# Ledger of designs, part 78: designed miniproteins, single chains

Each design is a single chain, and the fold is of that chain. pLDDT is the mean over its residues in the fold that is shown.

## One batch from the design tools (miniprotein)

Design m2694
Fold by ESMFold2-Fast:
Structure m2694 (fold): chain A 91 residues (1-91)
Amino acid sequence: LRELLEFVKEALKRIEEVEGDMEKVREILRELREKLREVIPKASPRLQGLLTSAVELLDYFVEDPNTTVEQVKQFVEQLIEALEHFIEEEE
């Protein structure tokens, strides 16, 4: 779970660095989506629910041409907060 949190935090930093290039932002979102998919089958049932919902939102952001960097950053920040909460509960 800590490895996933660090991956999501790094994804946020990368998004902030490339926020002027929406195609690069979408590439980072695709990488994040695949990482979440890899973790889902190994996660607790409650965490599986959160990660599945996150994957569905990432699919939407990647496919929607009207996706803004602000929406993406807000989502990733919320995911970081949720993962930090799960770490506190599981450790």
Scores: mean pLDDT 81

Design m2695
Fold by ESMFold2-Fast:
Structure m2695 (fold): chain A 87 residues (1-87)
Amino acid sequence: MSPRDVALEITLEILEEWAKRAKEALEEAKKNGDSVEKQLEILKELYEEAKRRLEERMEEANLSPVDRELAMAMLDQEYKELEEEVK
């Protein structure tokens, strides 16, 4: 497996896990009648956790700075899309 394939696999795994957790947390917040501000707070907290986990997994795999940057950009993009949907 190429380093780029490893980076993509790790990134997609983390994105899938984060998206699932974020969706579940946001659905719970909506059921509870939580404000948009509270929903954004929850989303940001989950994003910070996913970011740390992604950084750890990439460090363990000894991935290049370029591959790490691309993975982080993908997570950032997904976070921004969900943030926009909550607003």
Scores: mean pLDDT 81

Design m2696
Fold by ESMFold2-Fast:
Structure m2696 (fold): chain A 101 residues (1-101)
Amino acid sequence: SPFDLTLTLMKIATASSSVLVAKRFVQQGKLEQAKKELQSATDLAVDAADRLGLPDLKKEIQELSKKAIQAIDEGKKDEALKILDEILEKLKKLSEEAKKQ
């Protein structure tokens, strides 16, 4: 329904905002807050991908999220920020696919 599509797009937008907040927390060395924001973003993005029937994009987002959490835990700030940017690109693709439906 049009309402379900609107909710899905709002979830993707919220996920993107949470990833941007996670990037800021990584830059500030607030690693636990960064992981919490990233976990929230990933849950929203996965739910959106499931609603849209996009299993490959769901898997890509889940794998990038796991890599970002690992990079954060290992103190690899620059690698973590790079992976967070890759997650933002996947969220942008998820939004574009949603708009086609």
Scores: mean pLDDT 90

Design m2697
Fold by ESMFold2-Fast:
Structure m2697 (fold): chain A 95 residues (1-95)
Amino acid sequence: MSKEEASKKLREAAELLERAAADPRASPGVKAALRKAAEAARKAAENPTLKNAIEAEIAATFALMQAFLEEAPEEVRELVVEAARLAAEVENALL
């Protein structure tokens, strides 16, 4: 995976997380976790180092856990699953 492809996938992950955080049905706790994950993904998209990709994946996985534990709407959970998948793909491709 090129740095350009990694940046694009992490930007897509950030956009999915931002969209999930915008859903008015998500709890304040879920929204906070999603915003933190989106920020980490945005940072990783700007500088796709292994460290930044790992931080984005950890934040996305935590947001996913919070979304399931707090029974966020299916549409929110689907967005977070896809974002976590994209972050994991970038981490795995970077080593």
Scores: mean pLDDT 88

Design m2698
Fold by ESMFold2-Fast:
Structure m2698 (fold): chain A 89 residues (1-89)
Amino acid sequence: DAIDYVDELYKNTDDPQEQTYLSMVRLLARRYGLSKEAAKHFYLSLLNIHQGKFKEAEEYLKKAIELSDEPAQRALQNVYESQVALSKE
């Protein structure tokens, strides 16, 4: 499931930024019931923001939103917009 996917990735990274993003995805998955695929695409969206690849980040966000219900869709959009606004390590 989404939580198992996120927890496995968290164990396999020593990057504080990746750990921060995975913690965000885990919280969203618990709160809104994200599928594994939605969580995966949203994590990839956050990673692409960190790399300055905003077009790719938006495409991954769009896929995560399409895989999610209305309350989750709004939460994903809000977190994405906040991370784009911050965009600095």
Scores: mean pLDDT 86

Design m2699
Fold by ESMFold2-Fast:
Structure m2699 (fold): chain A 68 residues (1-68)
Amino acid sequence: MPPLEEQVERIKAAVAELSKVASPEFVRAFAEHEARQLRERALAAGVPEEKVEEAVRDLLAFTERLIA
């Protein structure tokens, strides 16, 4: 599995690009979907729950600031 930090940065980049062409509702839905998949993958790989939740919060906060 790629490092959690690299996965978050990759998703943030995708969210930023998507925000240029998609509705705020679609961008939010995409970010929520990606955050769910990230949580599942990271927990399955043995990443501590606290670190996973911190990464998910960071990703969702980034998305909300971007589409505000």
Scores: mean pLDDT 86

Design m2700
Fold by ESMFold2-Fast:
Structure m2700 (fold): chain A 78 residues (1-78)
Amino acid sequence: PAPPTPAQERLALRAAKAVSEYLKTGDLEKFKELFDEVIAEARRAVERGELTPEQADRIVTALEKLYLELSGKKPPPL
């Protein structure tokens, strides 16, 4: 596996901060806003050529799983 790019690390850090803030406040509405901002930044990074679509998809997929877990909607067991 390739090491993360600076853009990937920045997006991962923003996502981690969003999760950390949610765990402190329980504010799902604020978490959703921060989540949407990270997704928007990932899309812009792809448009700028700083991320591949695959790299952005991995970040978005990880955030989607975290959002589902934190919102109480468990994915069905694999």
Scores: mean pLDDT 72

Design m2701
Fold by ESMFold2-Fast:
Structure m2701 (fold): chain A 68 residues (1-68)
Amino acid sequence: GAAGAATVGAVVAAEARRAAALSTDPEVKQRLLDLGEEARRLGEAGAPEAAVAAVGQEMGKVTREAGL
C-alpha cells in the first residue's frame, strides 16, 4: 500500500545517504543521493512498492560495485 511504499522509500533514502557519506568518489556519491531521492519521491507519490524496491536494488548494486 501507499504507507508501505513510503516506508521503503524512506529506508532506501537513508541507506543511500549513509553510503554516499562513506564514498570519496563524487560521481558515486551523487548517483547514490539521486537514487535515494528517487526512492523517497516515488514512495511519497504512492508508486507501487515493487517500483520503489527496484530503485533500492539499483542503489544496492551501486554500493556493491563501489565497494561500500
Scores: mean pLDDT 83

Design m2702
Fold by ESMFold2-Fast:
Structure m2702 (fold): chain A 138 residues (1-138)
Amino acid sequence: SSEFEQLIAQLSSPDPQVRIDAIRTLRDKGLAGKALPALSKLLSDPDVRVRIEAIRALAATGSPAAVPALVKALSHPDVRVRQEAALGLARLASEETIDAAVKALHHEDPAARSMLGGGLLFDPELWEKILEAEIKKL
């Protein structure tokens, strides 16, 4: 099996420390984007440390494909998970994922649009960055 397949298998280890180490290795090797579906499932992990590391790895992808998972994590019952998701989304927006946020504003799902367009995450500074990107396309 490839090293990647071994790391994905470790994400299902009964030992939370093994899961954490696998997430960190995926991030550090730049494999988090390839592991996006597996990392998204870890947002529901019973160990809060695993959930936090999964959010950090998703944010580190720089990928617009991570936005839906991070938006969902904003509704998590644990405040630590919500805070890390908010920081991750802010990082993704500043690191050239503005196009994904703009596309989500035009999504037919009212919940996705509300969380991005009128939700708790878009302070005036993030909204100005989105508007500047839209104006540059005109």
Scores: mean pLDDT 72

Design m2703
Fold by ESMFold2-Fast:
Structure m2703 (fold): chain A 110 residues (1-110)
Amino acid sequence: METVKALEEMKELIEEYMERIIAALLARDFARYQAILDELIKKLNEIYRKHKDDPFVQEAYRLISRYLAEMQRAIKEYRDDPEEAAAYVRKLQEKLLEELEEIIERARES
């Protein structure tokens, strides 16, 4: 199903790119973090534009956007404590992936 495939691609992007963000934070490379975030947003926007009329993709995109905004706030707040920032980003990743899986399961049943 095309909807489920799009949602799974979004989930894989979150899994991969948030791990790369965590690595950049631990390396204290904030320029690398920003570049990774910009690439993630561009790839998510590409999926969203192709599926903009799909309510499940719209729901997932709004959810991801909220989590990425929270992540950006946390990284700014914990700029001088990259280990604390990384720990918080990992917690956000785990929660976001759980909520995305719930959207994927509902889309499979529709």
Scores: mean pLDDT 88

Design m2704
Fold by ESMFold2-Fast:
Structure m2704 (fold): chain A 83 residues (1-83)
Amino acid sequence: AGPLNFEQKKKVVEFVLKFHAKKAETTVEDILESSEIDMNNEEMLDNIIGNLDLDGDGTITAEELKSLGFDEKEVEELMELAK
């Protein structure tokens, strides 16, 4: 897979934030406000995506996403958004 473009980065980060919002019983908007996350800031999106790369190899794998608590369906949806 090639590098993610800005639109793909936004979709991946939005998906991750929706997952965290669901687990914390809150909203994506609440997480964005409390964490001062700007979805239009590519550097901030890159930092969030970088935190998903547990091995530091520059590649996000299904195994890494599963280790973060994503289920098989959520991993498949997130990997599709990254295409």
Scores: mean pLDDT 70

Design m2705
Fold by ESMFold2-Fast:
Structure m2705 (fold): chain A 89 residues (1-89)
Amino acid sequence: GKKSLEELIEKIAKKLGISKEVVKEILESFGIKAETAEELKEELKKKLEELKKKAEEYRKRFEETGDQKDLAKAIAYELEAALLELLLE
């Protein structure tokens, strides 16, 4: 329930050396909403897969267009995906 969610958020916060409030702000910035620990893990995995697909799509666009904006978007999605992977470890 909500207690298991708070415990998971606390474990993530301690692992990363940040506050629970910062973890909650990161989750909110990614549009991640969950009421349980299991739901949070599932939503993080779904968002991670979405970000990886977007990164690949912008990498392919850059290969076709040479547009630096496509490369910048690819790198941004790759960095966002890396952050979510840290939350799941």
Scores: mean pLDDT 86

Design m2706
Fold by ESMFold2-Fast:
Structure m2706 (fold): chain A 87 residues (1-87)
Amino acid sequence: MTEEQFQKAVAAVKEFLENKGYTISNEPYQKGTKKISQNEIEYIVARLADYKLENEQVTDETFFEILEEIGLDNRKKILEIVKKNTS
């Protein structure tokens, strides 16, 4: 996987989440708000694509909470978006 493929996957996941009513902000994720940061989207994409980020600012606990709130159907669609852009 290239950095370009990673960035395309991040952009695609961001657009998908915005279309599902999530607000992308610079503030850390807060449960129940449907607000998510750019860094948290990058971390989700990296984890789903087995891509190693050198400066990870997101914890596994936060990652797990975000995925639970997004829900199973949306998580499956995000995984498909990541695979399509990183293949």
Scores: mean pLDDT 77

Design m2707
Fold by ESMFold2-Fast:
Structure m2707 (fold): chain A 83 residues (1-83)
Amino acid sequence: MEELRKEAEKLFEKGKELAEQGMKAFLNGDYDTAIKLLTEARKLFDKSAELAKKAGDEKLKELSEKLAKAADRYIEKARAAKA
């Protein structure tokens, strides 16, 4: 249980780093880079949520799910902006 929580936290932090990089690309008009980075961040948040759920860390699960949804929203915006 403790190991799963630590792994979930590690994935969550890595997801945040990639999401920040993706948002910088988005704000700079680099929508292709934003989509790639935010897609990777979303995968990390999804995995973090899964591991947090298994570890019984409901707070981390909910935060990871929320950030995954936010990443998806910005991926959609980036795709719309480059169309």
Scores: mean pLDDT 87

Design m2708
Fold by ESMFold2-Fast:
Structure m2708 (fold): chain A 83 residues (1-83)
Amino acid sequence: SEEERRREEAERLEKEAEESLEQLREYNEKSNELDKKAQEYVKKGDMEKARELFMESAEYGMLGVHYASTAVSNRRRAEQLKK
């Protein structure tokens, strides 16, 4: 039925949202780790290495934003399908 198909689609979207949130968590943790390392290199006066680590941290942060957006979109769609 249409109701069964909507429920199945909602479950799929909820699973994809959960997976996206897990990726977001991992990327945020990696971003924070790299930021802390960059700050240590700033403290040591190694500005070139600090810059590289800050850039890598920013890249993981941007990837996290994409996964956050996907999770929000998928959860919103799943809620609409349950109505």
Scores: mean pLDDT 88

Design m2709
Fold by ESMFold2-Fast:
Structure m2709 (fold): chain A 66 residues (1-66)
Amino acid sequence: MDNVIIGTDAVSEVAAAIRFIGDVLDGRKLEKIVFTLPPTPGLVKLAKEHGVPVVIAESREEAEAL
């Protein structure tokens, strides 16, 4: 799961964003970001600028299976 970030609510979306920024600053390659709650436009733009795809899943279980 090191290259996949999962946000399932507003709190985990913030945690996912913090982890994304941290992983990018550490030079880690991220495969994708997965959300069960629609992400903010700013987070989508940031992910796009770094070439990280954003995926929306129906549930946390589906997100973890992706």
Scores: mean pLDDT 62

Design m2710
Fold by ESMFold2-Fast:
Structure m2710 (fold): chain A 67 residues (1-67)
Amino acid sequence: SQAAVAAAARAAAHGSPLASEEDRRATIEAGKAGDAERAAEAAYRTVLSSGGNERQARSAGEGVLAA
């Protein structure tokens, strides 16, 4: 789901282990739904749609791929 991908991207972008049970469940669902590349793209898109700039969006996507 998009929520699961966004939660995984948020955790990865901040360089922290998943802090909440909701974030852990969302990451598991993102894994079931697809691969790291799709999660990274969703993270990029989520940051842009939330008003972030291109650099922030790229960092979020790269964070997902690094996790």
Scores: mean pLDDT 62

Design m2711
Fold by ESMFold2-Fast:
Structure m2711 (fold): chain A 59 residues (1-59)
Amino acid sequence: PLTDAELRAAYAFYREHALPRDVLPPDAPSPRAISLAEFLRWPEEHQRLYVEEYRRRQA
């Protein structure tokens, strides 16, 4: 399951780094264009795309 800590970490990470456009949909909004509160209200499916890619980059 997604944890609050992972969601916040992924959000913070992608505010400073480019989105992985090779794995995300072209129309996926940048975390720089939305607030943390807005990101936390997204469907879990969309949040999971960012968290899983963040995890892969930490490996």
Scores: mean pLDDT 72

Design m2712
Fold by ESMFold2-Fast:
Structure m2712 (fold): chain A 85 residues (1-85)
Amino acid sequence: SEKVEEEIRKLEKETEKLREEAEKLPKEEKEKIIKKGKEALEELIKRGLVSEESFKTFESLDEVDQVKASIEAIGMKKAYELLEK
């Protein structure tokens, strides 16, 4: 049997750890995460999982909060992909 719930729990722990480490990241890594976060957010919007207003909210955040939001968006996209498997 597929243990999707256990995989999601593991993903949530990894996402939380990455958020805690966000403030310690060098600028180049923050920019990379923000780019991936925007890509994840675009996919979540396309799938109807979050509103288009999420982009406006994201762009209004400071760099650290954009990194944290990016990590959450990436985690949510990965969780969605696990549920579709």
Scores: mean pLDDT 77

Design m2713
Fold by ESMFold2-Fast:
Structure m2713 (fold): chain A 68 residues (1-68)
Amino acid sequence: SPADREETQRNIDLGLQRLSELAQRNNIPREETQKLANEFVDELLSLPPEETQAKADEFIKEVEEKYG
């Protein structure tokens, strides 16, 4: 449904914003940040909408643990 697509897109947009902020704070190289962004978007698009929030939170936590 349109609402399901909007939920997925919202979680992608928020996750990419959080990734961008982490990349700036931790000096993650541009190429690595782009790779992480691509992996994140592909993964969220492959999931049911109701799983996208939990997966976004998991992904950001993993990036924080690896680079922070």
Scores: mean pLDDT 86

Design m2714
Fold by ESMFold2-Fast:
Structure m2714 (fold): chain A 55 residues (1-55)
Amino acid sequence: SPQLQQEANQLKQQIQSLGKQYQAAVKAGDTETAKALRKEIQDLSDRYQQLLDQL
């Protein structure tokens, strides 16, 4: 589905952006922000994998 392919591409870009934010938080010693970002990355990664299984 073209719609699922677009959603998968958007999720991939969001994961990449959050990954950079996560690395910045880790370098700053912001453990709480890093933990929150890691959870969000995991949730989006799970959704991305689920969409790939439907393509």
Scores: mean pLDDT 87

Design m2715
Fold by ESMFold2-Fast:
Structure m2715 (fold): chain A 65 residues (1-65)
Amino acid sequence: MAERERTFARVEEELAKLPGVASVERRGDTLVVHVEKLTLADIGTLIRAMAELFEAGGSLVVKEV
């Protein structure tokens, strides 16, 4: 459980740094990422973030703004 909290915090911080990300919201065990514009690099970061969250027992949802 503590590992999940750390993973969510780290992933939120990394996703918030992406220029194409408008906002990041946490809803229980799900991280909701609102995106305006994605680059290939942003997509790569999202895939890694999704994998890390799945390993920690969470999930990631991407929504366009």
Scores: mean pLDDT 77

Design m2716
Fold by ESMFold2-Fast:
Structure m2716 (fold): chain A 78 residues (1-78)
Amino acid sequence: LEELRRGLAEEIRRAAERLEEEGKTEVAKQLYELAERVLNAKTREELGEHVQEAVDLLNAAGETRLAMELMKRAAEVQ
């Protein structure tokens, strides 16, 4: 679980950095907050909920490829 939440949190943080560079600052801020929530998740259920929220935010921001990559990574390591 520890390694998994760190990897997923890092992936979300990288997505946030990319969106910030694209000028989507508000979405990037929300993704940074979700990365912290993912990093602090105590169960696989909590981890999955926070990752899904990040996927939803990425899709809403038009970052469908990043959302799919994050979802695929979460599925591969579960």
Scores: mean pLDDT 79

Design m2717
Fold by ESMFold2-Fast:
Structure m2717 (fold): chain A 55 residues (1-55)
Amino acid sequence: SLVDRIKALIDKMKETRPKELVIEELRLMIDSLDPSNPLQQEIAKVLKEKIEELK
């Protein structure tokens, strides 16, 4: 699924970048999403969960 691919990409970012930079990039991604779109809402939820895992 698209969500699973996004999770895999985030895990790859963690291997190559500082944690703080990854968190900032994920926050910028969330800000770019349309809150009225159900798929983008689900993506935003996944990104928020990943930010909490990285803290």
Scores: mean pLDDT 79

Design m2718
Fold by ESMFold2-Fast:
Structure m2718 (fold): chain A 81 residues (1-81)
Amino acid sequence: MARQQGEKYATQAVDYLLRGDLEKAAEYAKKALELLPEDHPAMGVAYSILGIYYKSQGDDEKAAELYKKSKELFAKVKKKL
């Protein structure tokens, strides 16, 4: 299932982020975004990781936009609870 693979990519992105490999973290976060539906909770995780990556590159504007997308997905998941 593409969704399960997307969730695995999101988990891989988190692992790379925790290891300090921001390039690999961003790579796997992008792969997760390609496979996950737009309202999936793992999309929020992927957006957060991309935000951290762009912040590390000095692109604070893009990082802020990605964090906003992550927060919107988090709020949507909480509302469904």
Scores: mean pLDDT 79

Design m2719
Fold by ESMFold2-Fast:
Structure m2719 (fold): chain A 81 residues (1-81)
Amino acid sequence: DEELKEKIAKILTSVLGTEKPIKAEELDLNATFEELGLGPQDRRLLVGLLGEEFGITPDADAVARLRTIRDVLEWIKEQLA
């Protein structure tokens, strides 16, 4: 939903260090982390910051299944349900 996309976009902006903030509507949910310029360290930081934001403790199996922004969005929804 819009709220989750907005939070993801803000955290992604911080991880990538972009000068212009990434907007929720600009998120390509089908883009892979590699296509977005996220290396392994960036992915760990992204998941860690999302965990802090939503009060989720990331487990290794869940993190290993994440490949796209859509996967992140679905993972957060599953954890909050």
Scores: mean pLDDT 77

Design m2720
Fold by ESMFold2-Fast:
Structure m2720 (fold): chain A 76 residues (1-76)
Amino acid sequence: SLADYVREYAASLGIDLDDETVERLAARIEAEVGRDRAAVLAALDRRFNEVGIPNGEVFAALPAEEQAERLAALSR
């Protein structure tokens, strides 16, 4: 499912997303690019970059409060 792609992408960055964030982000991505795997993964990469999470190393270096804020921004 598209939700599984969202979880797999986040996990590759060392991020565990709550179900609500996964559902909202999956709905957003499906609305923008549909359900094609390559398009979905490219859209996830763009969205994570837009909220300041270009990779797992950058994310891991952030304070916990900033991590929470950037993750909340994914579904806006």
Scores: mean pLDDT 86

Design m2721
Fold by ESMFold2-Fast:
Structure m2721 (fold): chain A 66 residues (1-66)
Amino acid sequence: SHAEAQVPPLLETIRNSKSEEDREAAARELVELLRRHPELRPVVAQALTTETDPAAQALLLRVLTA
């Protein structure tokens, strides 16, 4: 789906961006996407399971608990 296609680039920004502003913006966008498309929550939860960076883990937890 169009919404599902938006998840990977947002996850990439959260994981790899050197800009804290861009990471926070991606996290906010992902929260809004999950509110409109709750069926995408398992995809984000699985991304958290494989994440090893503590900062990215914290942002993904924040997204899932929002």
Scores: mean pLDDT 85

Design m2722
Fold by ESMFold2-Fast:
Structure m2722 (fold): chain A 57 residues (1-57)
Amino acid sequence: LTSVPGIGEEEAALLKELIAAARNEEEAEMRAYTFLSDRFPHVPAEALAAAVRAALA
């Protein structure tokens, strides 16, 4: 979660909730990526993908 610039404790908590609410890993990845890309549109896609992987690990 520290790989995305500007992601705070509140955003990290919301991301965990989105992952926990998902029915499977693919849905969790999609929800997490959509959330981060919507909130941090100026962050490169590679950094967002890395943050999603870190959150799911």
Scores: mean pLDDT 72

Design m2723
Fold by ESMFold2-Fast:
Structure m2723 (fold): chain A 66 residues (1-66)
Amino acid sequence: SAAQLQAQGQALIAEGDRLIAEGKELMAKGVETGDLELLQRGIGTVIRGIGLQFEGELLIKKAQEL
């Protein structure tokens, strides 16, 4: 249903927001400690979070078309 797609999209956006926040903390820690691998993990986590935000937005848009 449209309501289920909207709820799923909102949940994915919330998940994406949490991953972006976590990734930014890892990036900051990597810079502070000179840990390149930690910085790279943080970057990957932010990219994953951004992907979930866009997927969630797409599902909400799809729900509005139904």
Scores: mean pLDDT 91

Design m2724
Fold by ESMFold2-Fast:
Structure m2724 (fold): chain A 80 residues (1-80)
Amino acid sequence: MESLKERVRKELERLRKKVEELKEKYPEYEAEAERILEELEELEERLKDPSISVEELIGIALRVIGLELDVELLKKKAEK
């Protein structure tokens, strides 16, 4: 099965697509969406480090969960 690192990378890609779709559909919230995209890009760059520890990888995974919540909150704000 895929490594934890690859699973986290796939989650980052999935989340990025959701944010890009929200940005396209709700241009009023473009600035908030771009801030989330910037954070996702920073986490993806950290995953490229071949010396990344399991502890650091878990930290990135927890941050991804936080960003998923940020995206859900943004969607709720934009839809209402």
Scores: mean pLDDT 80

Design m2725
Fold by ESMFold2-Fast:
Structure m2725 (fold): chain A 90 residues (1-90)
Amino acid sequence: SEELKKEIEEIRKIIAEIKGIPVEEVTDELVYKFLVDLILKINGDENVSKEEYEKAIENVKKGVKEIKENNTPEELIERLKLLNEELKAL
């Protein structure tokens, strides 16, 4: 879906702006790490072990896969729009 690609590109642009890097440098791995860092910051759990951090990245990857498998393209677009609006408000 072109609309789904647009919303995914929007999240990459938001992350690029927050980190002060070119959007071309926002890899899928960087997106997962950004989400883990954001979750840890929100929860106040910034002092995690390397093993716990790697497990958190794998859990985020699994969560993204499950969301993609359990939602229609239209539902994914709507969820990403809401997420992008929340990220822009940060």
Scores: mean pLDDT 75

Design m2726
Fold by ESMFold2-Fast:
Structure m2726 (fold): chain A 67 residues (1-67)
Amino acid sequence: SERIEAFHELTRLLAENTDAKNRDKVNELFSKEVEEMVKKGVSVEEIKEFEKKALEELEKLGLIVKQ
């Protein structure tokens, strides 16, 4: 399912852009929201919008690792 693949991509992207110390905190912050989106059956486009928003919030919190 493209929707499931989009969620996997989102999770991978967050993990790759967050250091190991903050990964658990990032998962805690977004896991509930991701779980609710999966249950509600949101579109791939909505997942991509959430991905963009999540990265922006992580950057503001200083949790993103510079590549």
Scores: mean pLDDT 65

Design m2727
Fold by ESMFold2-Fast:
Structure m2727 (fold): chain A 73 residues (1-73)
Amino acid sequence: MAEEKIEELRRLGLEAAEAAARGDLEKMEELARKAEEIFLELGKVASEEERQRALEVAGEVGRRIAEALAALA
């Protein structure tokens, strides 16, 4: 169901951000790719409200990853 996929997206995104913060770019890329696949699946099945929630999660995660990468210089 879409809600569980959104929760999985959030979890994968947080793990990717943590990997980025540690400088583990390979793991970050792998986790981000998995999250992108889930996001694309949600786009086909989710309601408008669920898609908006998924976009918010993706935006939040993307911002955290970008900040972590910037901190690594």
Scores: mean pLDDT 77

Design m2728
Fold by ESMFold2-Fast:
Structure m2728 (fold): chain A 84 residues (1-84)
Amino acid sequence: MKEKFEAVARVTKDGKALEDHEFIAKKDGEYKITVHVRDEETGEVRTLQFTKKVKKGEKISTREAAELAQKEGLSGDLRVIVEQ
C-alpha cells in the first residue's frame, strides 16, 4: 500500500504560513509532495510539486509547501498531498 497524507494550510500575502501540519514518514524513501494553491488575487489554481528523500520518523511540514508557494508569488489556500 502506498502511503498518502493530505492536509489543508494557508499562506498569506506577506508569506506567513497558517495551519501548519506535519507528516511523519512511516517508511524510508522518496516522497512526492503536491501543493494545490488557490491564488487569492486571481482565483487561479496552481499546482506545485517537489520531492523529498526522508528516513522513517522524519517530518515533512506543510510549512515547506507554503514556502514554495510564496517563492512562486502565490498566496491563499493550500491543499498539500504527500505520497510515496
Scores: mean pLDDT 79

Design m2729
Fold by ESMFold2-Fast:
Parts: C-alpha cells; structure tokens; sequence
Structure m2729 (fold): chain A 75 residues (1-75)
C-alpha cells in the first residue's frame, strides 16, 4: 500500500473535489459496489488531470486501478 497521493500538494478546489470523490470511493469499496468505485475513481483522475500535472495524473490512475481491484475482490 505504498502509492500515497499527498492532497496538500494540490490547489484548494482540486483538494476539496478529491476529498469528496475519495469519500465516495471508500463508501463504494465498503459496499462492494464496483460500478460506484469506478465512477468515483474516474472523478479523482479527471480532477488531477485538470491540474495539468501529468505525473500526478499517472499516479492517480495507478491508485484508482488498485482501489477498483480491491472493490472487485470484495464484490
């Protein structure tokens, strides 16, 4: 569990959006709702992409794939 995304590195608007989408992602994983987890993960990717940081976008995509896999294993 070592890809850590430091939310403090992002602008306030992006950080708030990531916190809200991250909460939805956690709820979806706990519920075993793979489709909801995919939607929340995509929201996080889109938010980071809007920052123009390609490295952060790639890191978020890797994080999202890992979290979706956990949701699929729990479903």
Amino acid sequence: MEPFVDLSAFPEDIRKGLEEAGERLAEAINAGDVEAAKRAAQEMIDLVRSSGDEEATRNMERFAQGMIRIAEERA
Scores: mean pLDDT 76

